# Designed miniproteins, single chains: the designs that were tried, part 20

Each design is a single chain, and the fold is of that chain. pLDDT is the mean over its residues in the fold that is shown.

## One batch from the design tools (miniprotein)

Design m670
Fold by ESMFold2-Fast:
Structure m670 (fold): chain A 76 residues (1-76)
Amino acid sequence: SLEEEIERLEKRLEELKREYERLKEEVDRMEKRISESPNPSLSEIRELINLQVKLMATSAEIYVLERKIKRLKEKL
């Protein structure tokens, strides 16, 4: 049913929002570590960039899912 589809998508959205918060905390921790390091390595900088890309991708997925849920709710 449409209501069951909305419920599944809302559960997926909650999971993505939790993942976003975890990634955000990891990015913040890594940025602090690099800023406090006298000699940050290229591998640490690369890891930070990879985490920032994942954070942006997760944010985009959340945005798309929120819009999809809104459209489905408008059909109720």
Scores: mean pLDDT 88

Design m671
Fold by ESMFold2-Fast:
Structure m671 (fold): chain A 64 residues (1-64)
Amino acid sequence: SEEELRKRVLERAVGLAEKLAKHLFGPDAKVEAERVDDNTVKVTATTEEGVHELTIDISELTKL
């Protein structure tokens, strides 16, 4: 179903976001990913220099 596909895309997006955050902020960054909505994932990377956040919206992926 579309709902199951959307959930799997979201799970993969979370994993990719964590890898991207470690690439951008370094391997020593503490990375946490949380679902703020069914279509939105927030990734927080905590480093010695501070807290960095990025947001991924997967709702547009269903339009492709």
Scores: mean pLDDT 71

Design m672
Fold by ESMFold2-Fast:
Structure m672 (fold): chain A 58 residues (1-58)
Amino acid sequence: AAEKAISLAEKGNVSEALSELKSFSDEDIQKAIECLKKKGASLDPTDILIDAAKCLSS
């Protein structure tokens, strides 16, 4: 799921990437948020989605 979200975001398919990320549990989303905080979040929504998907795949 996370790998697919990364691929979609990298292709510029932001809506489909968001749909894939919404399939994750609240616990996984919280872990991704903490991971993003440690990486120094970009202000670009696409970069945030790619980083979030990478955090979820770890």
Scores: mean pLDDT 67

Design m673
Fold by ESMFold2-Fast:
Order: C-alpha cells, then structure tokens, then sequence
Structure m673 (fold): chain A 84 residues (1-84)
C-alpha cells in the first residue's frame, strides 16, 4: 500500500540522518574508514533483517546513501550538516 511505502521511506530517511550524526562523531574520534564501512554493513543487515519486506531497490538505495554519508564526511571534513 502507499501508506506502507511512505512509512518505509520515512524510516529510511530517519535512519540515514541518525547514521550521519553517528559517522560525524566517530570521525571526530578518529575512527577509520574501514570501521565506518563495517558500521554501514551492520546497519544495512539490521534493517534488512528487521524489514524483510524491503525491496532489493530500497536496500540498494539505503546502502548507497550510507556510503555517500561516509564518503562525504571523510572527503569533506569541513562539511556542515544541518542538525535540529
């Protein structure tokens, strides 16, 4: 249903935002790219396990978004994120 699709999208957006905050903190702590990538893999596996109804496309989009977060933070350390 459209309501379920929207709920999944909203959940993924919240998840990505929380991941951004966590990665920013961990980068400040000096955590390696390898450790951040492991965190990304664990996060995706957790979401896939908890929401097995997610499509392959939705999982791929989540993986790509989380990878972009890591790349953005590590390649642009001066990048400011809008935190509410």
Amino acid sequence: SEEREQAIEDMMEIFVERFKQKVAVLKKEGVSREELEKLREEAVEHVKERYPELSEEQIKKLEEELKKVIDEILENPDTEFELE
Scores: mean pLDDT 75

Design m674
Fold by ESMFold2-Fast:
Structure m674 (fold): chain A 71 residues (1-71)
Amino acid sequence: MPSKEEIFEEMRKLVEEVKKQDPEVGDIMQRRLDHVERLVEEREYSLEQVLAIFENLKKEMDSLMEQHKAE
């Protein structure tokens, strides 16, 4: 089971890769990640809750990249 820090490092890596392919989508995802990090810092989220947020962020990235690919 990865730690919260390891999960956030993986999220940051994914956002950086998205920025290389699509800077606009990457910026949106960076702001989403920053918001999530703030929520986790201000609230006592469990590792399980952080993993759920990570999976939702990956789905959002895939959706945004697919939408942006059309033009």
Scores: mean pLDDT 75

Design m675
Fold by ESMFold2-Fast:
Structure m675 (fold): chain A 62 residues (1-62)
Amino acid sequence: MEAEIEAIERELDARLAEIKAEYEREVAANGETRELAIRYTSEAIRAIGEAQQRILDVRRAA
């Protein structure tokens, strides 16, 4: 159980790093815009929410 949660947290960290890298790439190409910030913030929130739900499911299954 704990090892599974740690794996989910590592996957989330990797996913957030990918989202950040893509955001920085878009900013470098097109400049920083509110629309880009909203888009990538929404993607990060979704990734966090998915990871939190997976952790809850693991804990509830125990």
Scores: mean pLDDT 81

Design m676
Fold by ESMFold2-Fast:
Structure m676 (fold): chain A 61 residues (1-61)
Amino acid sequence: SEYDELVAELQELLSKLPESVREQVIAELGKRLDESGGDEEKMTEAIRETVKKVKELLKSM
């Protein structure tokens, strides 16, 4: 599924970030996932946005 593919991509990208930045990204994503109330579409969108954010962070490093 798109959700599973995005989760796998996010895990790979997070492994490339410094620990402090990775912790901040995970904390922000956690808040978005909590706010989704278990809505799969909202959770998928939150992960997709986080993937884009991590890609931009990696470009600046």
Scores: mean pLDDT 82

Design m677
Fold by ESMFold2-Fast:
Structure m677 (fold): chain A 84 residues (1-84)
Amino acid sequence: LTPEQELEVRLALVEIQVAVAKLSLDKEHTPEEIKKMIEFLKKVQKEAEELSTEARRLGNDDLAAQAEQVSKDAKEIIKKLEEK
């Protein structure tokens, strides 16, 4: 894979991870499950932020914007989980 293709694969993975977490928001969770989900999503948010930075370095502003949106979505899900 080229460096840009590697970033595309990594972006797809974090997008799937955020989508799965979002589907879980309407389900009842134990406090321990919520804590683990928040910890997981914080790692996903950090990965998405790093992807955005690397995409900008490669001059791929579209990929950077997509990664930034994933980071924002993860942060919003974390906030909703913390409110439970």
Scores: mean pLDDT 84

Design m678
Fold by ESMFold2-Fast:
Structure m678 (fold): chain A 63 residues (1-63)
Amino acid sequence: MDGDEVFEEIARLAREAVERGEERVEAEIPTEYLRHGERVRGTVRVEGPSEALAEAAEAARAF
């Protein structure tokens, strides 16, 4: 996923956790980005309170 897709995935996971009554989210999200013309794969680790992560991801999308 590119950066925008990562934020969307964080928002989705956080919302699903809130809907399931889960207080915290922990996930590793695979991401891809271009470095010097080469596609590089990495992982973004997300951890925190589900409600706070949902709010943060929504705020990031708004800007």
Scores: mean pLDDT 71

Design m679
Fold by ESMFold2-Fast:
Structure m679 (fold): chain A 97 residues (1-97)
Amino acid sequence: SIREKLEEVEARLRQLPDTPAVREAVSLVRMAIGLVGQADLAEKMGLREKAIELYEQAISLLEEAVTLARQVPGAEDIARELEKVINEVKKRLEELK
């Protein structure tokens, strides 16, 4: 699932040296995990517009996390995985529109 992939990304970020950029990227990914979970629940409840809003918010946070990860030496593979997850969320969002 998208959430499981984001949890793997969070775990990998936490293995990097503790810097402000890494801490912020972890925070953004954790917030996005929560938003994706809420979007999945909204979808199951038939709240389509709310699910769209939550997925769009998650994409914005993940794009910020990618920008931060690209500034961290050794996080280029993590940034690529985040971009892949963003594309999966965008595909899900297009299926809802």
Scores: mean pLDDT 89

Design m680
Fold by ESMFold2-Fast:
Structure m680 (fold): chain A 94 residues (1-94)
Amino acid sequence: MPLSLEESAELRRYLAEHREEVRAELLALADQYAARGDDESAALYREFAALLDKLAALSPEEIHKITEESEKLAEENPTDILGVWKHFLELVAE
C-alpha cells in the first residue's frame, strides 16, 4: 500500500534524525550481498544509500506519489522485486 501523507511525513522525520544510521546499515547490507556474489543487490543498496539525502528532502506529497507509483509496479510485477526497488530509486533520483 502507498504511504499516506501522515506516514510520508513520519518517514521524512525519521530519515532527518537517523539518516547516517540508515546509510551505514544500507552500506553494510551492500557489502554482505557483494561478499556472496550478489552484485545486483549490492549495487541497489549502494544506490539507496546515495539517494537518502534526496529522499529526506522530498515533501510528504512527493513521497506519497512515489510510493503509490512503486505499489502499482509491484502489483503488475510481483516476481520482479529488484525491478520494483530499482524503479522506486529512479523516482527518488528524479
Scores: mean pLDDT 73

Design m681
Fold by ESMFold2-Fast:
Structure m681 (fold): chain A 92 residues (1-92)
Amino acid sequence: SALEAAIARLEALLARSLAALRADLRAAGAKLGVPQSRVDFEIEVYEGLALIVLGVAKLLLRRGKISGEEALAWVERQLAKLRAETLAGLKS
């Protein structure tokens, strides 16, 4: 169904975004001399927040409150913001 396809696209987007964030944050942490435990914690926080964003998007999709394209665009924007904040926070 269109709903199942839209949900699968959101799940795939989250998986790709998380994989990219893990790689980039580990590389940035190594370059900045940040402890691995701090990098791992920031990845865990990002994953938790990203899952909340995904959960909200799925709820709105299942309730017919947004289209699959609107959900994808919104999740992409939220994940981009979370990524930027996570990378900026690593310096603090």
Scores: mean pLDDT 89

Design m682
Fold by ESMFold2-Fast:
Structure m682 (fold): chain A 69 residues (1-69)
Amino acid sequence: TEATKAGGIAGKNAAAGVGPEEAAKGARLSADQLAETSPGVARALYEAARAAEAGDTKKAAELIEKAGG
């Protein structure tokens, strides 16, 4: 529970405070670390990373918010 909450918050902060490439990198790193313990959150973070890589930081932030908020 604490790991999944921390991962979601970290991903949300990355998307909110950095550009698309950095947001995508942060989201993927967090997703990789959470994949075994919180696969649902990891999947949402991977989707957020894809959105950020496409340049849509707003959509990436919304996906991260939905996963961790």
Scores: mean pLDDT 66

Design m683
Fold by ESMFold2-Fast:
Structure m683 (fold): chain A 94 residues (1-94)
Amino acid sequence: SDETAQAILDEFNARLSELSKKYMEELNKIDPNDKKKQEEILKEAKKELERIFEETVKRLEAAGLSPETKAELVAYARLLVDTAIQEFEKFVKE
């Protein structure tokens, strides 16, 4: 249902926002010259972002949505995760 789909998406957006804030704060605390530490945090951020994506896909699969609605929401979640990863990568790059 639209209500179930919206609830799943709202929770995903909240978790994405919380993780993005957490890892951006961690990156901002690291010495800009400590590239090894920045890469370690980036790797952890990517892993956690992929985890919430996979959990969200499983919730959407269990929600009894139409194939079309499910595909659209999965694509939207993928776009948001990829955008967050790109912003972290841009922050770590010169």
Scores: mean pLDDT 86

Design m684
Fold by ESMFold2-Fast:
Structure m684 (fold): chain A 75 residues (1-75)
Amino acid sequence: SSELAQQLLQQGEELRDEYLKRAQEKMAEANRLAAASSPEEAEKILQKGREEVLEIMGEAGKLTLEYYQQAQALL
């Protein structure tokens, strides 16, 4: 149904926004830790932060796509 499709799209959008906030928080934490560290340690911290952000965003993309596909199947 179109109503169920709309609900699924809304749930996907809300979930994406939540993961985006988590990614932003992770990067902010990495930047703070890097600023308080040696240059060599800072580079490692920032790299780990970027990897964690990519992982979070990858999961968000996968879940959003699943909600989109489920919604499209109902239309």
Scores: mean pLDDT 84

Design m685
Fold by ESMFold2-Fast:
Structure m685 (fold): chain A 86 residues (1-86)
Amino acid sequence: SSFTEELERRAKELGIGPDDLNPEALELIEEYLKKLIDKIVNGKENREENIRLLAKTAVELGLRSVLELLAEKLKISVEEVIELGR
C-alpha cells in the first residue's frame, strides 16, 4: 500500500490521473520499457541518466511492474528506484 500511495502522490503532483491513458496503451508502454531495462542496465553509454529517465517515466505512468523489474536488475529497493526518478 505504501508503494501505491507514493505512486498516487506523484501522479497528483504531476496532474496525471489513471483515466488520462488508455489501459491498452499503458500495457504496450510497460512491455516496451521492460524490454529496454536489460539494454539500459547492461549498457555503458549514458547508463546512469537512462536509468534515471526510465525510473522517472515508470513513476509518472504508475508502471509498478517496470519499477519492480528495474529494482531487481539494479539490486536496490523499489523505493530507491522511485528516488532515482526525482
Scores: mean pLDDT 74

Design m686
Fold by ESMFold2-Fast:
Structure m686 (fold): chain A 62 residues (1-62)
Amino acid sequence: MEKAEKGIELLKEEFSKLPKEKAEKAIKALEAGDSDTLNKLSSEDPEVRQARIEGLRKSSEL
């Protein structure tokens, strides 16, 4: 439970490092729990993909 919340915050931190337009789209999808939109954004944009990978890597260390 606490690990999931912290994992989401780590993903938000990584997404916030992206250019504003990309960060806003990724963070909105993450906050909505919209995995389909996150998967589409990651497949279309390598910067979003790398930010997601890094956020998931950090959350796995919790």
Scores: mean pLDDT 77

Design m687
Fold by ESMFold2-Fast:
Structure m687 (fold): chain A 68 residues (1-68)
Amino acid sequence: GDSKAKKAYDTVKKAASSLTSDQRIDITVAAIKAEGLDKKNAKKVIKKLYKDGILTKKEKKKVLKKLS
């Protein structure tokens, strides 16, 4: 993946366990926007966060909707 995608992923992973569900959604959206990820790379990061158990299925859907 792009180095920017890895930075977005790492930002969310480091913070996620100490955050509420809504805060995890917001930090994921913010990290993706901060790194300037295109839709394809943003979706890859979100799917990986879900696969790795960092985001729930509901949180994944809400993040994808906010980036639409």
Scores: mean pLDDT 85

Design m688
Fold by ESMFold2-Fast:
Structure m688 (fold): chain A 85 residues (1-85)
Amino acid sequence: MLEEIEELLEKAAKSKDPKEAILLLNEAAQLVQEAIGSLPPEEAAKLAEKAAKLLRETAEKLKDKKISEAALRMAENLERIAKSL
């Protein structure tokens, strides 16, 4: 799970096409949401926290400011989900 998310985020960071980058970010976010829905609350919270950290690291690598902001918003959303679990 985390390895798949990390691979998608690395591809997003390396993408020169903003449309490709946002699609990869959305795919990673979708995988996290599906996993959260299928895991016990404790494991879901840990996954959300780790995914949020990876998204913040990816945002620092992203060259496009709008795509970087999208990654940061996704990280903030996952951090809120983790705290609510």
Scores: mean pLDDT 81

Design m689
Fold by ESMFold2-Fast:
Structure m689 (fold): chain A 94 residues (1-94)
Amino acid sequence: SMKDELKKEIAKLKKNTPNPYLQAALDMLDIAINNPDPSISMVEVGVASYFRRLAERELERSDLSEQERKQLEENIRKVDRLIDQLVDLIRSEE
């Protein structure tokens, strides 16, 4: 199912990102996708979006290496896609 695929993508990305804010965002997405209450799931996605924003602020720092910046930027884009897909899934279940 779409839900099972999203759960796998969240788990895979969590193993592949070292950024603590993105790990927190992915933890919240994992909690949200497993929550049977869509209203509570949307709040949990909101918390994930907050942590994603903190990671984006880290991307704006000049002290990151080019490699670290590229890795963080790619992982932020992947988290953005997962947030969008999970929001669509939650809204479709209402």
Scores: mean pLDDT 87

Design m690
Fold by ESMFold2-Fast:
Structure m690 (fold): chain A 75 residues (1-75)
Amino acid sequence: SEEKLKEFRKSLEESPELVKETLPPGVKIEYYEVDGLIYATGFHDNNEELRKKADEGLKKVFKKNGLKIEGVRVE
């Protein structure tokens, strides 16, 4: 549901310290929903180190917000 993405984005906005600690600088993240599951795709200058850090950070943030990640793509 777009509602879940809205709540997730709001929690990130209300917890900028969490985002700052979990997501590396320069990573842009797009969220989308398919069949009630949330997917995340990160965009950056194709840096493998940033990709790995973004994946780990997203998993932490999603887990804290009770959201299930079916796939994370950082390209």
Scores: mean pLDDT 57

Design m691
Fold by ESMFold2-Fast:
Structure m691 (fold): chain A 65 residues (1-65)
Amino acid sequence: GKKLVVVYVGDRERAEQLAAQLAQQLNVAELTLIPADNIQEAKELARRLREEHPELIIVLLGIPK
């Protein structure tokens, strides 16, 4: 099954809600959320995950507070 990894910056509760909605729409088997302290960290983490795990669907969420 497909796996979705959501790397997010900002409000955790809103990230969880958006990630759950995306997981449902994409019909994914597994959902993992990873917090990042800022956009640069999030981009670097997503880049590394994509290189190490090309089978993952990786989404970046920047959530305003």
Scores: mean pLDDT 81

Design m692
Fold by ESMFold2-Fast:
Structure m692 (fold): chain A 105 residues (1-105)
Amino acid sequence: MSDRERMLALLEALRSQPDAPFLLELPDLSRLPNYLQRVPNPMSLSMIEQMVKDGVIRSLDEFAARVEQMLANVERAAPDGHPGRLAARALHEAGLARLAELRAA
């Protein structure tokens, strides 16, 4: 199985999570003028999918780094108990489990 196939399988697993919609697209940045000050490198699941398709992300390690960046951005920007923060935690746990399976295959 290629790294590209593993990344697409992992991305589909992440997108299938109930809370994935909170991370699928960036928030409306025009409504959040301080977002880019707190999160200088915005990242969403849709951006990660496009980067995989465009060959910008070429390995599982690069993919994992981008997912970790997305999750860290939510932790930095969202207040405690925010749905996006809970979604990020759930996706992180699911993503790590699936990544371990794909690395073993």
Scores: mean pLDDT 74

Design m693
Fold by ESMFold2-Fast:
Formats: structure tokens, sequence, C-alpha cells
Structure m693 (fold): chain A 77 residues (1-77)
């Protein structure tokens, strides 16, 4: 729904803001919330990419690699 799409975008933007503030654990939680609550949203690939970047900064490299791989499967060439 349009409300679900708007809420997914809002949570993505919150995650991006937290990432910019170097609050990587909080950023990762917001990106994960988009993935868990709005798996059909248009921003799902961006949420996986943001999660990957936040996890990479947290040195959780294997989890980051899996998040990036998922983002790639969702993004058209």
Amino acid sequence: SAMDEAEARRLLAEGERLFAEKRYEEAARKFQEVIDRYPDSSVLAEAYRGLGEALYRLRRYDEAARAFAKARTLTPD
C-alpha cells in the first residue's frame, strides 16, 4: 500500500541519517526493520545495501557480504 511504501522510505531515511552520524548498530537495526516489515517495498534493495554498509563498518564482514549479495539479486542490471 502507499502507506507501507511511505513508512518503508521513512525508515530507510532514518537508517541513512544514523549511518551518516556513524551510529552503525542503530542504522543496521533501521535497515533490518525495512527488510522485516516491508519486504515488498520498492526500497528493499536499498535497505539491504544500507544494512551491508553498516555491518561492514561494524566489522561483521560475512553478514555484510550476504546483505550486499541479496541487494544485487534485487537490483536490475
Scores: mean pLDDT 90

Design m694
Fold by ESMFold2-Fast:
Structure m694 (fold): chain A 57 residues (1-57)
Amino acid sequence: GAPPAPLSAEEKARRALELLNRAPAADLDTRAQIGELIAAGDVAGAEELADAEVARA
């Protein structure tokens, strides 16, 4: 398993793309929020936001 280390910039970009791909119908505002959360290191918050977007779509 992956170590619980802080994400690198490349890993943050990859996680952002993965989450955005899970919610392709999300508007630009929601996509920006996901990116902002990941940039801040809040991957769990970004995942919750993506999941909420998928659930309401």
Scores: mean pLDDT 74

Design m695
Fold by ESMFold2-Fast:
Structure m695 (fold): chain A 89 residues (1-89)
Amino acid sequence: IKVEFKLISVEVSGNAVITTVEGDVLPDQLVKATIELPGQGPLGTLAAQYESGKRIHVAHEMSPENLAKVEEAVKQGTFKLKVEAVPKP
């Protein structure tokens, strides 16, 4: 069964985009988050430990050019994040 995630917030801090997501993830799973921007394809893929019933903060480090694209996409309402639960390695 596919875990459903809710995007809570997207913030730019220094050299990173911080995405906050919420979803029903099991203790033996990791959260993988990937930012999608038009023309650039997937930017940054990170796996993070998630505690059931809690929100996770995923930091996506990227170039200043890509940070500006994320800020513009958020402003325009075109920001897209792919989030999935994956088994621990």
Scores: mean pLDDT 70

Design m696
Fold by ESMFold2-Fast:
Structure m696 (fold): chain A 76 residues (1-76)
Amino acid sequence: VEEGRRALEAGDYETAIRLLEPLAEAGDPEAQVLLAEAYLRLGDRERAREWARRAMEVSTDPAIAAEAQRILREAE
């Protein structure tokens, strides 16, 4: 997750997706919300919403829920 987060922070959204996608598919809610952010930054609102919803389904962490809800609002 950390390598994908660093790629996202650096604005390297393609690398972030490549690194985060297998972790997000494995059910890591932090990877799922970071992947949703990467897709949102690239303008792929549909995939951003998909991953944000998955993060909320898996995690009870209020920080992850808040970030996922923000992504869902921006992806409308």
Scores: mean pLDDT 79

Design m697
Fold by ESMFold2-Fast:
Structure m697 (fold): chain A 70 residues (1-70)
Amino acid sequence: SMAAREAIVEEAKRRAEAYLEKVKEAIAAGKADIDEEEVEKKLEEELKKLEEAYKAGKIDASAEIAPLAK
């Protein structure tokens, strides 16, 4: 159902937020030399693409967010 697909996308968003939080922690600890704001913007763009693709019926319930490469 659409509701089930929406739940999967929302779970993906929660995981993306958790990932961003870990990136912030790594930057604060001096373990990552990356721009937090750039990572956040790229992640937001990928989430929008994922949401649009699922609404258009172009992805199934197994769709996942691809993590940003370093």
Scores: mean pLDDT 64

Design m698
Fold by ESMFold2-Fast:
Structure m698 (fold): chain A 86 residues (1-86)
Amino acid sequence: EVEELIREIEKNIAELEKLRDASTDPALQAQIKADIEKHSDDLLRIRIEYLLDPNSPAVLEMAKELLEKTKKDVENHRAGLAAAQA
């Protein structure tokens, strides 16, 4: 379960990287880069905690929370990129 959430979070981070690279707005690129760095740090913490205790309910909750945050950021930055290109 946690491993599946980690893979989905990694996919969302990769999508943010594509959105960063697709943007011609330096301010939006900087904002997406900051989100990628923050989510990558949070994902690393989840990976470490999962290795220490794979059955931890806290790790599962952290992974679910990060998945929702990364989904939200992808949606927000897609909308921002679309608005900038309009």
Scores: mean pLDDT 83

Design m699
Fold by ESMFold2-Fast:
Structure m699 (fold): chain A 100 residues (1-100)
Amino acid sequence: MGREVTEKAEELEEKEENGEWDEELRKEAIKVAIEIAKEIEEGISDEQLEDAYKNLESLSRLAQLTLAVIYLRRKEYEKAEKAAKLAGEKLEDIEKEVKR
């Protein structure tokens, strides 16, 4: 992960913990999740993804969005939808950002 993406991820997680989760931050979180997904998707194993998915409800919103993006790109729509719903997002809104 690039240092700039890591810093943005940490800032987004801190803002979520403080209850600062507005529409602008939601869009930024989706963009950061897409960048993280692109960086890790070639190096992450199916076993690592399955382990993260089993712990989905305990993950941060950013991590849930990242899993939604990875599963969406893999066309695993059921898993992508579950991750998106837990992050408070519609899968269709995530798909629109992925296609940009």
Scores: mean pLDDT 76

Design m700
Fold by ESMFold2-Fast:
Structure m700 (fold): chain A 80 residues (1-80)
Amino acid sequence: MELSVEELLEQIVYKLSLYDPELAKKLQEILDDLKNGKISEKEALEKAIKLLEEALKKSKDEYLKIMLNQAIAELKELLE
């Protein structure tokens, strides 16, 4: 399925809100900046990837790690 950067970020925020509401809030701030034209799609992708990689490094939850790895892979595909 082809998702826009905004649609993919919205999907990731929703999924993360079930596991890590604080991380979801930080990702939502990046999405809001993108929607308001404060950052480009490329900047949003780079910021989101960095945020999720930092969360992955610090996470102790195996299910959250699986979710984060999947989200990072999907965002990296769009960065091309």
Scores: mean pLDDT 83

Design m701
Fold by ESMFold2-Fast:
Order: structure tokens, then sequence, then C-alpha cells
Structure m701 (fold): chain A 90 residues (1-90)
């Protein structure tokens, strides 16, 4: 659904604006090919913030302090979305 994708992209832009340093760190790890480290940093970022809008942006219905809030596959897809959003903000 293109409308849903566009909505997620706009939310990703807001996340970059609100947390530029954390997002840049995650994107840098991804671009360096450190996919597991990028995934772990995204999980830590979610766990530290525990916000409903952040959970919705990342495609999870709830954020929990126990267990993984997001799968590795979904996390990497969200990092790719953050990269796309950052490029559109230039």
Amino acid sequence: DEASRKGRLERAKKLIEKFPEEVDRIIELYKQGKLDEAYEELVRFIERRNEEDLAKLLGVESVRTSGRPISREAALEQIELLIEAKEEMK
C-alpha cells in the first residue's frame, strides 16, 4: 500500500528530526555493513524511548522491555526506510 508506505516515510522523517544523532549512528552502522550492530542499536533505541509513535513507525504494535520489540528482518527494513527518508530531507 503506497499510502501506508508514504505515511511511514513521513514518520521516519519526523524521527530523524527528533533524534538525529541516534538515527545517524544506526544508519552509519548499516552503511558499514555492520548489520547485526545496526539491529542491536535500533533495539536499544526502541527500548530506551518506549514511545507509542515509535512503535507504530517501526511496525510493532507494542514496545516491551522483555524480549525483542522487533525482528531483525523488520529492523533492517526500517533502517532502509530511515535512509530513504534522510535522502528526501536533503
Scores: mean pLDDT 72

Design m702
Fold by ESMFold2-Fast:
Structure m702 (fold): chain A 86 residues (1-86)
Amino acid sequence: MEEARRIAEELEEVLRKAYQDSPELFKKVREAVAEIAKQDPRTAEAAEKMLKGSLEEAIRYVRAIAFVNPDLARKALEKAKEIVES
């Protein structure tokens, strides 16, 4: 539970940073996170919903993904950090 909470908070920070840096970077990060989250049927609906709407909606759904499947959320976080840092 503590790991899922930490991953959710880091995903939120990465999404907020990407959103502030550029619309193109935010789009790439959001799409990469959603692609990874779609690998689990339990998180697939949240992944599709996070591709629509506001930054706050995306944050809501990445939190849900982290609590449902923290291992998959960790992989999504690693990919998101790679995109933002390079």
Scores: mean pLDDT 83

Design m703
Fold by ESMFold2-Fast:
Structure m703 (fold): chain A 85 residues (1-85)
Amino acid sequence: MKLEVLVFGEPGDETARLLAESLRGALEQAGIEAEVRLEEDPELAAKYGVTRFPSVVVLADGEVAAVFEGEVSSKEIVEAVREAA
């Protein structure tokens, strides 16, 4: 199964970048193999129903497993990825 975590931010958004880095570390510590990507494309964000930044979309084999908008906990996102696996 391919697990992806898309962190949506505005171009140059340090908050989204730091969240992506935090999630990579948290997933690695949890022993979960997932691709974490920082996405700055508003058209891609709209495709997943994202209307606010930062936001996180969890994909399992290309299908949406979870969406988190605005303030999100790295722990909650890691649990969503674990449940999707």
Scores: mean pLDDT 80

Design m704
Fold by ESMFold2-Fast:
Structure m704 (fold): chain A 68 residues (1-68)
Amino acid sequence: MEEKIEESRKLAREIAKELLAAFAGLDPESREKFIAEEDPKKQTELLVEAMKKQDDPILQASLKELQK
């Protein structure tokens, strides 16, 4: 059943993306972009960019609050 196998792979990829986004502590905007991105290279670039923003997670969160 090719259809069932493909659905299982898609589900596994979605779960992996959600776990990676949660584990990496991506902000909501970066998380949405990461989950929506289908290009593996761009996904990696988004993840790296988000990780760089996490050098000072408390400071980054404070800056986001100030920009509301």
Scores: mean pLDDT 64

Design m705
Fold by ESMFold2-Fast:
Structure m705 (fold): chain A 90 residues (1-90)
Amino acid sequence: MPSKDELLEEFHRLYDEFVDHVQSLIASTKDENAKNEIINIGKETQEKLIKLLEEMRSASLEEQIRLLEEAKALIDASIKEINAIYDKAK
């Protein structure tokens, strides 16, 4: 069974990977409207992830596992949306 520290480390890894992905797409997007949409989705997702992280710090092990799965689902959904915007703007 993972420890609380391992779950928090996994969260930080996923968060950093998400931020890097968003920044990469922002840097390579030339269309201003698409760039602004990517920035807005990235910001909203980051704000939601920070709230989940704060909840995880005080949560039980079982709640941390659930919150990490919520974070993974949120990141996956946001990446799909951002990638669709980026691909359409090419």
Scores: mean pLDDT 86

